# Designed miniproteins, single chains, continued (3), part 31

Each design is a single chain, and the fold is of that chain. pLDDT is the mean over its residues in the fold that is shown.

## One batch from the design tools (miniprotein)

Design m9122
Fold by ESMFold2-Fast:
Formats: C-alpha cells, structure tokens, sequence
Structure m9122 (fold): chain A 74 residues (1-74)
C-alpha cells in the first residue's frame, strides 16, 4: 500500500468535498452534482486500492450527500 498515493487521494477527496459544499452554498446544483460524481469516483478508487472498505465509502458518501442537501435547505 502506497502512503503517498493514499495521501493524494485523501487530498483530492477533501478538495472535491469543499468544492461541492461551496457550490451548494451558492445554489449551484449542477456544479455540486459534478463534484459529487468526482467524490464517488475517488471513494470507489480508494476501495479498489484497499485504502478503505465499501461500507466506509458508502457511509462517507451518504453523509456528504446529507451535508450538501442540508446546505441547500438553509
């Protein structure tokens, strides 16, 4: 398992989550959905590489989607 590769994926995930929340705060649903797709791709890649479990990835994605939805409802 490559520590550098895992760290890079975690940084990419963090950036995508921040961008999705920023887009949701601005009311840009299309942009938020584009970043959600990127988040799903990063999480699946982390599962495929053995950096996390499918259950952990699914849980993280569910929580991120809830946070974005709640941001729209403010």
Amino acid sequence: MSAEEREKLLLELQKAVSEAIDAASAGDKKKAEEYLKKIEEILQKMVDLGYTSQEQADYALKNIKIEIDETYKK
Scores: mean pLDDT 82

Design m9123
Fold by ESMFold2-Fast:
Structure m9123 (fold): chain A 63 residues (1-63)
Amino acid sequence: MIEELKERIDSLAAALERLGHPEAAERVRQKGLEAIEKYKDDPEKAFEEIRSILREEVARAQA
């Protein structure tokens, strides 16, 4: 399960890189791993946190 979440983080970071935001992609990787540690008992919440981080980083990069 944790390995699956890490794969999802990598996929989301790759999407950001394709959008031209490699620094945001790196931040998503770092914060995503922290979210997994924070929500180790609830992978659904970890993924929601990762998705929220992704959205905020994309919005910030586009501002």
Scores: mean pLDDT 75

Design m9124
Fold by ESMFold2-Fast:
Structure m9124 (fold): chain A 82 residues (1-82)
Amino acid sequence: MDEELEEFYEYMEKYYAEELKKKEAELKKKVEEIKKKYPEDKELQREKLEELLKEIYKELIELAEKLGYEEAKKEAEKVLKK
């Protein structure tokens, strides 16, 4: 088995996990804000939460491409050319 390839995947998971974990913390904060703002309106809460989820999903993809994906790609190139 290619040990270099396994190390690369492990590196990528660690990099993505760290950034994703940070992004999840932001998501939790925004969810709490929505609940505080609309404590009586469950339907409006659901609608706002769905909007938030779509926004976070897009930001997460962009973050992975700009920070995780690009750096992971450079690391892969380094490992492959070893």
Scores: mean pLDDT 63

Design m9125
Fold by ESMFold2-Fast:
Structure m9125 (fold): chain A 60 residues (1-60)
Amino acid sequence: SDAEKALEEGFKTMEKMEETWSKERTLTAGEEVIFNASQYGPEVEERMKKYLEEVEKKLE
């Protein structure tokens, strides 16, 4: 589905950013990814928010 594709692309984008960007840059980009995901519904938005929280924990 479009929602599943959006989540997959969002996760891949965030994974790539984690390799080269600071925590602050990664989290700022994550907010934009969450906004894009929210257009596919609240369930998709919540999954992206949880992913961003996991990224934040990894980066401390």
Scores: mean pLDDT 66

Design m9126
Fold by ESMFold2-Fast:
Structure m9126 (fold): chain A 68 residues (1-68)
Amino acid sequence: SALELARKAIELAEKGDLGEALGLVREAAKLAGLTADELAEETAKRVKTTDEKEIVKVAAEVVIEKAA
């Protein structure tokens, strides 16, 4: 499910596996009905950092909220 993929992405991001985490966030977003533009827009509203790990985690949280 989108929720399972998004949660797994957060775990991978915490471990530093950012490429795999980003891939899972994109797949989870698609399953949750989010376009790439919608995901980027909502993530940009919430994130206040250029740290890729934190950006990926915030994007995963956007997917979790949309899928709930």
Scores: mean pLDDT 81

Design m9127
Fold by ESMFold2-Fast:
Order: structure tokens, then sequence, then C-alpha cells
Structure m9127 (fold): chain A 93 residues (1-93)
């Protein structure tokens, strides 16, 4: 989970977007299995997966995960993540 999120972020920064997607999907799956409600870590994972999809040119998937990140950030009260997700959504549209 946290290790997969960190590795995904490293691959995203190195522009290995396919590996970034793989690791973020693993992180999301583990976080969804552990918790009944969205967490800040899950909201962050949605944001980063959306960014990876945007870099791959998968616009519709990027939008989907930015919207999931917005919902999770609103539920957890993470205003910084909420602003980042909204800005990324606007740029991707």
Amino acid sequence: ALEDLTLGAVYLRQEDYEKAVEYFERAIKELEEKEEKPTRALAHAYLLLGEAYAKLGEREKAIEYYERAIEAAEETGDEELLERARKNLEKTK
C-alpha cells in the first residue's frame, strides 16, 4: 500500500507512466480492502493515478480518478488535495 504508493510516485517522476499506473492500482486495491471509508492515502492514490493516466493520454480515465480524488478529499477534509485534484481536472478537460 504505502510502499506501492511511494514506488508509483517514483515511477511517475521518472516518466515511467505504465509502471506508475501498476503501482497506484495496487495501492488503491490494498487501501480499499483495509478500510470501509475513504482515507487521505486513498484520496492521494486516486489523484496520482489520475495524473499517470493524464500523462499516458488516457483523458477519460484521468478525469474519472480526479473525480474520485475530489470525492475522497471532500470526505476526509483534505483541502490541499482537493485543490490539486480540481486544478488537474480543469487542465485535463
Scores: mean pLDDT 82

Design m9128
Fold by ESMFold2-Fast:
Structure m9128 (fold): chain A 69 residues (1-69)
Amino acid sequence: MTDEELLRKAEELLEQARKEDPFTRLILSGVARLLLAVARVLGSPHQERIDELEARINELEREVEKELA
């Protein structure tokens, strides 16, 4: 799996997470975060895209935190 494939998969998971319940969103966000970590280790030149996806993960996690509070 290439870094580009990892980033695309992470984006797909985040799009799916948006349609799921809070607990499922948290799980999918965790998997997406793992995919971003692997892309970083592989030396992906798409740092801006990784940062953008990480920001989206952080936002989803904050939304879940508010819904569970």
Scores: mean pLDDT 80

Design m9129
Fold by ESMFold2-Fast:
Structure m9129 (fold): chain A 60 residues (1-60)
Amino acid sequence: MKELEEKIREWLKKEGKEASELSDEEIRELAKELGVSEETVRLLLYQVSAEELREKLKKS
């Protein structure tokens, strides 16, 4: 899971988006690129979004 989370972070950085900003269509595209289910991507995005929020709160 750690490597998939890192791939999601790199994809988000490349697209200039945050995990919480992804549409259903973008989640589908990311799932296809990573070779996983949309459900797996949604769970990982939830985790990444929580980490982003935690980092943002600490920084701000």
Scores: mean pLDDT 76

Design m9130
Fold by ESMFold2-Fast:
Structure m9130 (fold): chain A 65 residues (1-65)
Amino acid sequence: MMEEIEAGVFEIYGIATTGEPVRAEVVDGKIKVTIEASTEEQLERAKETAKRLEKLGAEVEIRLK
């Protein structure tokens, strides 16, 4: 549902406040999210958020530095 998708995007935006760069955009009716992770802990958080968003129909890309 659209409200659930928006809630997921807000949750990802919250990760940015912990110093992780996050970008969310709608592409062809799907939410696409890009998360940058530079540590193993950041990667684990990104994976957990990705699982939640993927259940809502979003596509998540995690970039390692």
Scores: mean pLDDT 61

Design m9131
Fold by ESMFold2-Fast:
Structure m9131 (fold): chain A 111 residues (1-111)
Amino acid sequence: KKELEEILKKAGEVLELLSEAERLVNQKDYDGALQTLEEAVKLLQEISRLAQSIGDDSLVKSVQKVIEDVQSLIDAIKNNAPDSVIKQQLIFTQSSATMTYMRILELLKES
């Protein structure tokens, strides 16, 4: 369905932004990483609205979890957490985003 295809496209863009944020964190460009993560939050909020419009509560919950993980990563960077903590939060965020992307792919197969 058209809405699920748009959600999938935006979710793919979120994965690209998280990959860019990882690159910036590895370069110690925390200002660049924060800007990239704020863009990811905006896209995730758009995905959440689209998921609400199609009535998929499970997908809404998955997207909200990704938003929470991105916010935790932003907070870790802003609070000058140790590199190990920032990298661990990044792994958790990439994991939740990837699982949400895979869920969207499964929903498209069932359409």
Scores: mean pLDDT 88

Design m9132
Fold by ESMFold2-Fast:
Structure m9132 (fold): chain A 70 residues (1-70)
Amino acid sequence: SLDEAIAREAPAAIEAARGIIDYLKNTKLSKSEYAALSVAARLHIALAEPYDPEGAAKVREELDKVDKEL
């Protein structure tokens, strides 16, 4: 089913979100570039959340901390 196919991709979505967050933490970006990548990370987290709620929550907390630091 589509849900099973998405569930198989959930670990990759978590890793993609982590990669984006690491890039945001270590790279000087314009406000528009930062906003675009932050949205992309949140979409990956949202995709993974139904299948890995603990992993998704942890990655979301890290992104929220980065967003507060600007």
Scores: mean pLDDT 80

Design m9133
Fold by ESMFold2-Fast:
Structure m9133 (fold): chain A 117 residues (1-117)
Amino acid sequence: MITLTESGGGTFSVGGSVTLTGKITGPVNLVAEVSWWRQRPGEPLKHVASIDLFTGEVSYGEEVKGRATISYDKATSTATLNLENLQKEDTAVYYYAVVDLATGEVYWGAGTQLVVE
């Protein structure tokens, strides 16, 4: 069974930066992709960043492009999202997600609140 642990949320200042971390525990060799998503109050879930673990290809959502960096450390099975030049609109619940290679199903973390003020 794959388990996801998220950390790094909290309250941050406009113009600052944050590092969110997502860790996979379990059969990590069955993970095809890791990603970060966010949901702002009253809005749909939006893509923030992803990395394909086979190719190393990364992609970013338009709202964070140029401000976000995603990386994956295979030794610790940890994905890191760095988001810089924080804006009030970055206030959201951030979800770590992984794609199961065998099924194509997506596992979601419990969510981490980010507040920017």
Scores: mean pLDDT 84

Design m9134
Fold by ESMFold2-Fast:
Structure m9134 (fold): chain A 66 residues (1-66)
Amino acid sequence: SMAEKEKLLKLGEEYFKKALEAAKAGNIELAREYAKKSVELYKEAGASEDKILEKIKEVLEAINEA
């Protein structure tokens, strides 16, 4: 359902934020774990590959800047 898809998108966004926070803190292993979880949730929600790729790039950028 659309409501279930929206819930998955929200959970994906929460894990994405956690990945960014971990990356900025220099916790690369934790950042990768949260990023993986976020991507899985986005895929289940039916998010486009382009959107998922943009999120992955943002986490990688945060890791490189930390």
Scores: mean pLDDT 84

Design m9135
Fold by ESMFold2-Fast:
Structure m9135 (fold): chain A 104 residues (1-104)
Amino acid sequence: MIVLTQPPSVTVPEGGTATITATASEPVDAYNWLQQRPGQLAELLIYNNSTRAAGVPSRYSASGSGTTATLTISNVRREDSATYYVVGVGSEAARGPGTLLTVV
């Protein structure tokens, strides 16, 4: 069973850079990232470790390999305040507990 760990919260100043690093209990084939804004459904942000979903701004980037995945948001805006979930994909799929990003 794949278990994913994320920091529970990250606070970043507007215009700063936010980094969310997740770890998996075992290597996965690929990492996806979901963004869930308050009162909304989770939306696909990144898939296949580093590929941005359609319409996702270039200030969102990601990398992932083996047991580690990182989501980086540069030039952070207040609208980026959301919960971010890592999803590890292999023979099974597992979703992390989520990281609440707060922009100040």
Scores: mean pLDDT 87

Design m9136
Fold by ESMFold2-Fast:
Structure m9136 (fold): chain A 99 residues (1-99)
Amino acid sequence: MTITVSGEGEVPEGGSQTLTAKLSGFSLSDYNVTWEREAPGKPKEKIASISADGKKKTYDPRVKGRVTISQDIAANTVYLEMRDLKPEDKAKYTVVVEK
C-alpha cells in the first residue's frame, strides 16, 4: 500500500496550489482520507478530511474557505486545492487513510 503525493512547490503569497495524492494497492472508496501538514518547529496538524463516500468534508478553521478537498474514485486520487496562500501554508504535506 503506497500513497504518492505530488504538486508541492514554491508558490508566492496569495497564489494557488493543488496537491495530488495517488493511492496504490487499496481502494479510495474504502477509506477516509486526511491531509496533514507539518511546519518547522510545529506539530503535525490535520487540515482537511474527506469520507470514503465523498459526502462528508471537514476543514480546520484556520484554512476554511481557502482549501478544498476532493476525490476522483476512478483515478484513485485525492486532491487538496489551496488558494490565497499564507506563510503558515509553507509546510510538509502528507496523507493519512483510515478505515
Scores: mean pLDDT 78

Design m9137
Fold by ESMFold2-Fast:
Structure m9137 (fold): chain A 55 residues (1-55)
Amino acid sequence: SAVEEAVLARLGGTPEEREAILRVAVGLRDALGLPDSALEPLAEMFEYTERTYPD
């Protein structure tokens, strides 16, 4: 959705920022015993951002 893309554009502007968010999400998933499928939406958003990178 446009809202999700706007949020990603603000938070995922750099690879370092996206890495920090991913590390927190993975740590939280492991601590709570959640399945890996819980991270699927986040992975899709990261892929979308990479595909739109100029180089």
Scores: mean pLDDT 60

Design m9138
Fold by ESMFold2-Fast:
Structure m9138 (fold): chain A 55 residues (1-55)
Amino acid sequence: SAADKARAAVERLLADPGLSLAAVVAFLEWELSHETDPEVRAVLRERIAELRAEL
């Protein structure tokens, strides 16, 4: 599903040793601002909230 692909994409960003957690959050917030699919938007909002709690 689009939601599953979005979750997998977030995990790939988090696995990137060149990206800080703050950089991942900023990128996901940018993606959310342009995303129109409500299922993908829900995944991005949830993951942003979880990751921001770790900052």
Scores: mean pLDDT 85

Design m9139
Fold by ESMFold2-Fast:
Parts: C-alpha cells; structure tokens; sequence
Structure m9139 (fold): chain A 84 residues (1-84)
C-alpha cells in the first residue's frame, strides 16, 4: 500500500507536468489522452482506499483532490476551445 501510494504520487506529478506542457502547446489531442489517464488513476485510487491504513487514506484523499482539479481544468479548457 505505501509503495502503491508513493507510485501514484510520482505518476500524478508526471502527468501534472505533461498537462502544463499540453496546455502551453494547445495540444487538444494530448489533453484528451491525459483526461482519460486521470480518470483511470481516480478509479485505481478508489480501489486502494478500500484497503489503505489511516495515514495512506489521508494521502489518497489529497491525491484524489489533485486529480479531480486537473481533470476539471482540462475539461473546462477543452470546452472553451471547442466554442472558439
């Protein structure tokens, strides 16, 4: 569980960096790919939450918040661009 949470934190960090680059480059195709990857991570996190101890559950809640914010940012950006 600890190793899985550590892996998720590193994965979220990497994807957040990729999201910043995709936004800067107006790469809508990459943003769509990233939104799907964030959705899959949220599903993985929900499964880990079922077996995690108290400390790791707190970390997972913070990661879920971060993933949700990133996904929302991508969704809003895509909608704005589609209206242009």
Amino acid sequence: TQEQVDRLEEEVRRLTEETKEALANNDLEKLEELSERFQRLIEELDELFKTADKENRRRLVLLESELTMQLMSITVYKKVKEKE
Scores: mean pLDDT 81

Design m9140
Fold by ESMFold2-Fast:
Structure m9140 (fold): chain A 75 residues (1-75)
Amino acid sequence: MKKELEEEISLAMVLMWIGIARSLLENGKVEEAIEAAERAIELAKRLKEEGLLSEEQAEEAIERAEEVKRRAEEA
């Protein structure tokens, strides 16, 4: 039960940071969007290593965060 809840919260936290990064980019806050995207990538990698995210969940989250970061860096 506790681990299952931690897994749900872990995924929600990563998705929240990706959402923040996307919102910042849409509002022209390029540097802040990059920082938020990098935070999401770091968190996803850490949570995958801790077994709180599946490999697929972490990979998809990292891909989405890297897409936001790439768009911000090219803007």
Scores: mean pLDDT 82

Design m9142
Fold by ESMFold2-Fast:
Structure m9142 (fold): chain A 90 residues (1-90)
Amino acid sequence: SDAEALRESLANPEELEKISKEVTELVKKMFEEVERLIEKHKPSKEVKEKIVSVVVGGAIEAMAYALLGDLEEAKRVLEEALREAKELAE
């Protein structure tokens, strides 16, 4: 099955759980920082929708990398999403 093939190609399940928890905390911190940016800059509805799209997309991509055991790429994706959100909020 696809799930069995995926488990065989992934890192140790305990390591994947640790990576998933770390990425989940980074996603939470990103959303908290984005909320502060929106409150500070009070962007238009259209800009706010673009910010939400960027950070939700980044969170989904980062979680996919977490499932692959790639913490470094998950972090990079979240950093880029937050950077783009900051630029949009200006």
Scores: mean pLDDT 83

Design m9143
Fold by ESMFold2-Fast:
Structure m9143 (fold): chain A 64 residues (1-64)
Amino acid sequence: TSELVTELARAIAAGDKERLQELAEKFEKIVKENPDDKVALWALAQAYEFLGDKEKAEEYRKKM
């Protein structure tokens, strides 16, 4: 999880939307297996916010 969070920060800093989409999919799988993983939920919300998907970002933020 911490490694993926570091990659998320790099993708955000670079504005790499393709990488942000890949990371969002990875975090979605983590959340599906562990719905109580607040770090993964936060990371997923951040990924969608920077992708411009405000609705999905808010959905995952509410699950924290």
Scores: mean pLDDT 82

Design m9144
Fold by ESMFold2-Fast:
Structure m9144 (fold): chain A 86 residues (1-86)
Amino acid sequence: MKLTVVFTNLSDEAKELVLQFAEELRAGGVEVEVEVSGNTVTLTIGDATIGLLLKAIGVAAELAARGYEVKSKLEGNTLTITVTPP
């Protein structure tokens, strides 16, 4: 299944951390498409495992508990998680 994570309204420092995280995923053998548009970074994983999806949902819940706005949407075979800092 496809996983898309959208980080919006990022500071320059937060953007660099998200880009570094994407490179770490690629180095670990995960195929990640990275798209940068202004202060928004979109990460797309075409073949996300159930384990990776569950981890992503868990992290999203923790971020929401810390004041981040987190929205999730399931359309067909694509899970999209949108994260906006407080």
Scores: mean pLDDT 77

Design m9145
Fold by ESMFold2-Fast:
Structure m9145 (fold): chain A 55 residues (1-55)
Amino acid sequence: GKLKELGEKIAKLVLEGKLEEAQELALKFYQEGASVDEVNEVSAIAAEIIDKKLA
């Protein structure tokens, strides 16, 4: 779904060291009408993907 796709993209940016781009992507999602809960869900998905890639 859209949240998973965005979470995967943010995770990739974080793993590449592109923290500013990851933050901009999350901010844009919020500005496009996403709720705080949806932004938190995307962040949780990204964190899980990062943990799995580093494990």
Scores: mean pLDDT 82

Design m9146
Fold by ESMFold2-Fast:
Structure m9146 (fold): chain A 65 residues (1-65)
Amino acid sequence: SDVDRAKKYADSNPDSPRAWMALGEALFQAGDYEEAAKYFEKALELDPDNEHARRKLEEARRKAG
């Protein structure tokens, strides 16, 4: 699955904000908004000035309730 692929990529590249963003986006597409928000937070933790990660985190949180 897209989630499995993104998870393996993130596990192999744990210091890459892109890797955690890809995992968050795959989970977001699957409707797992709460889980997606966790990985968007991880991406933002690694790159605090990443506006894309911040916006995706806000969107995931809104959809999670």
Scores: mean pLDDT 87

Design m9147
Fold by ESMFold2-Fast:
Structure m9147 (fold): chain A 88 residues (1-88)
Amino acid sequence: MKAFEEVAKEFGGEVVSAEDGKVTLKLPADTVIGDILRRLEEEYGFRVVMLAVGLSATAEQAVKYTGDKPVAVLEDPAGNKYEIYIEL
């Protein structure tokens, strides 16, 4: 999805996979998760439905805490939900 690709790239990362409501982002370890979520909200109209970590958590901290579970669940303006996964 273009929104995830453009935002991940802005933070020095990339989309690893995006299929059937699951998005995996590869991000630098020190990327602040809240900064990524804010860009998706401000630029593309996403809404945070669930957040498993604090807004100040880094990608490294998020991965250590959530493991194989989503870091966040986002909803787009059309009501589609996306489970967000992070890898380093």
Scores: mean pLDDT 85

Design m9148
Fold by ESMFold2-Fast:
Structure m9148 (fold): chain A 55 residues (1-55)
Amino acid sequence: ATAQIRALTEELTAELARVQQQKGISDAAEKASLDAEMAKRVDEAVAQETALARA
């Protein structure tokens, strides 16, 4: 039935869009976590360098 196929296609398209949206959100969260870790390491390195430069 053509109507059945159309309904299934619309549902699959909507599900695919939601999966892509969720993947984008997940990737953004992972990047934010890595950026925070890098910022912490940079701050620690700067603190060590500043302490050594003043000695």
Scores: mean pLDDT 74

Design m9149
Fold by ESMFold2-Fast:
Structure m9149 (fold): chain A 59 residues (1-59)
Amino acid sequence: SEEARKKAYEIAKDVIKNFGATAEEAARIAVKYLKEQGIEISFEEALEAAKEALEELKK
């Protein structure tokens, strides 16, 4: 869902910024965290969100 993707983006952005995680690491963390909250998202969708977060942080 769009909501799940937006949440994955925010989680990935925080993890990349605060811990220097790679996009792949951030995507895995986002998938796990959202699943624990009852929100389903694929790794592929989370990875795209994490890549967008990484690009935004480079600006």
Scores: mean pLDDT 84

Design m9150
Fold by ESMFold2-Fast:
Structure m9150 (fold): chain A 103 residues (1-103)
Amino acid sequence: MIKLEIEAPKEVKGNSTLEVKVKISDTEEGKDYSVSVFAYDKESGKLIKSSESKKIKGGSSDELTFRLENLKKDKEYLIEAVLQDIESGEIKAISEKKEVKVI
């Protein structure tokens, strides 16, 4: 089963860049995958930001860094990574959500 581990700081300054690391393991050889990161407003559950999508080849462990910009001060966000099979369009893995406070 594909594993997504997400690393994000618990706190970031407003109007700075939030860097999110996504570690990917147990992907299938011969498959191509797309990985994206999403930021939701913790209070409303509304999707606020999405990263660019990054492509990986299956069969190896990968580490990707995503950057989310223009997060609002004095807000809390839930950050989540999603891995999708490019050929089928099927979501194959979703990370746990990480809480990030913007100060």
Scores: mean pLDDT 86

Design m9151
Fold by ESMFold2-Fast:
Structure m9151 (fold): chain A 60 residues (1-60)
Amino acid sequence: GLDELKEEIEEILEDEDDPVEALKKIGELLMEKGLITEEELKKAKTALELADLIMEALLK
């Protein structure tokens, strides 16, 4: 569920000191949960593009 996903995201943010690496791991998590596609993740080349993709996926 959404609450479980939120907890997993918070765990990544706590464990990963590099914000770009944290965003990549969150993107991979959302891909595993079927909220984004592999193509969408590959197109997100910058930290801002990754953040936008993650935010859009969570707000659906």
Scores: mean pLDDT 78

Design m9152
Fold by ESMFold2-Fast:
Structure m9152 (fold): chain A 68 residues (1-68)
Amino acid sequence: DNATRVSNLYTESIKKVEKLAKEGNIEEARKLMEEGAEELRKLGASDSFVENFRRRGEKIIEEAKKKK
């Protein structure tokens, strides 16, 4: 079930990015975001879906940086 696998990876990756960014581990959060984007692409997610994932990850990281 590709849709379930893509959805689960998206959700889990975003949660991990949020946790790392909140803890101040910005570079690890970016690395995890890029790894998640590559895995989503391997699962057959569209380019637009992968870019939406990367945009959401960047937004989370930027919001965490603004709290400094």
Scores: mean pLDDT 82

Design m9154
Fold by ESMFold2-Fast:
Structure m9154 (fold): chain A 68 residues (1-68)
Amino acid sequence: SEEEEFERFLENAKAVVKKLIDSGKYSREEINRVIDVIARYVAERFGEEKAQELRDEVQKYVDELLAK
C-alpha cells in the first residue's frame, strides 16, 4: 500500500541520518541537506503533506539522537 511504502521511506530516511550522525563527519546543516533531498523525492511521489510529515519525524529523530 501507499502507507506501507511511505513508512518504508521514513524508516530508510531515519536509518540514513542515524549513520551520518554516528559517523561524526557531518554538520547539522549537511544532515539537513540530506533530509531536504529525501523530502523532495517524497513530495514528488506522495505529495507535500507526506514530505512535511517525513521532515518533521526525521528532524525529531535527529534531535533525540543529538540529545544523547
Scores: mean pLDDT 86

Design m9155
Fold by ESMFold2-Fast:
Structure m9155 (fold): chain A 45 residues (1-45)
Amino acid sequence: SMSEEIAKLAEKDPEKAAELARKYFDEIVSNGEKITKKNIEKIKK
């Protein structure tokens, strides 16, 4: 999983791991919102 990969990277380079975690977290949140809207439209239809 990405979370475990980021955790492992944090052992070697915590700053770099923080950057990756921030980027992926933002992407997951944004993607989740888009997917939820699409699925609701499909269910309503």
Scores: mean pLDDT 70

Design m9156
Fold by ESMFold2-Fast:
Structure m9156 (fold): chain A 59 residues (1-59)
Amino acid sequence: KREEILARIREAIARLRADAGPERPEAVVRELIRAANELQELGFSPEEVALLVNRLVAE
C-alpha cells in the first residue's frame, strides 16, 4: 500500500519534470496532495510526509 502511493508520487514528479509546459500542472499537483493525504491516513505525520516527498524529488 505504501509502495503504491510512493510509486504514484514518483510518477507525478517525473511527469512534472518531463512536461515543463505551463498548462495542466494543477492535475498533477492534486494527485500529489491526494497521495500525501493517503500517507497521513497510514500514520505518517505531515512532517514525515514532507521529508519523504523531498527525498523522492531529490532522486
Scores: mean pLDDT 72

Design m9157
Fold by ESMFold2-Fast:
Structure m9157 (fold): chain A 63 residues (1-63)
Amino acid sequence: GAHAAEKAALRLYLEGRISAEQAGALARAMVELGLDASPRELARASGVSVETAREAIELARRL
């Protein structure tokens, strides 16, 4: 859900791994595309790396 996506993106931002702008874009992309979207599609939509997108999906699934 949107709340899990926002928490995952915020956590990566607070850990210094992405910018605030990237965190907002990543949260929106995860809500719009869903957690079953490929990490590559999520990365393209948000501007984060494919590796970071994969980690964000995994975090959101655990939250």
Scores: mean pLDDT 82

Design m9158
Fold by ESMFold2-Fast:
Structure m9158 (fold): chain A 65 residues (1-65)
Amino acid sequence: SAEELARRALELREQMIKAANAGDSDRAVALHKELQAVLEKLRELDPDLATETEEEIRKMEAEAA
């Protein structure tokens, strides 16, 4: 479902931030590619939820900086 994709996107972004902070660039790149694929599917199923999920991802990035 779209809600499952949204949850997966948030989880992938959290793991990507952790990998980047740990200096694991290979893992961060792999997680980024998976995140992009999940967000693409989410945009096709539910564009409004995709926008909300991308906003939450931006908030996570701001809090991690």
Scores: mean pLDDT 80

Design m9159
Fold by ESMFold2-Fast:
Formats: sequence, C-alpha cells, structure tokens
Structure m9159 (fold): chain A 57 residues (1-57)
Amino acid sequence: GMADAERMAEAARRAARSAGGDEATQEKALENARIAAMKGVDEGERAAASAGAGGPT
C-alpha cells in the first residue's frame, strides 16, 4: 500500500544517508524508491481490480 511505498522510500533515503550520500543523493534515492514501490503496488492493485480478485461470487 501507500504506507509500504513511503516506508521503502524512507529506508532508501536512510541507507543513502548512512553511506555518506549528500542531500541530492538522498533525495534521488528516496524518489527512485518511491516511484519503484508505488509502481509495483499500483500494478498489483490494477491487476487485482482487472481480474476481479477480492470478492468472488
């Protein structure tokens, strides 16, 4: 979900910070992780919605 995407983004930012990355590097890591996580979640949710998964008759 959205919370997982934010958590992954923050984890990536923290990892970049721990590695001694500058502010721009941390921001890029966060944004890339957020995009990847949201894209993955969004694809999964769209696939589930299209397949009608969630409440079969």
Scores: mean pLDDT 69

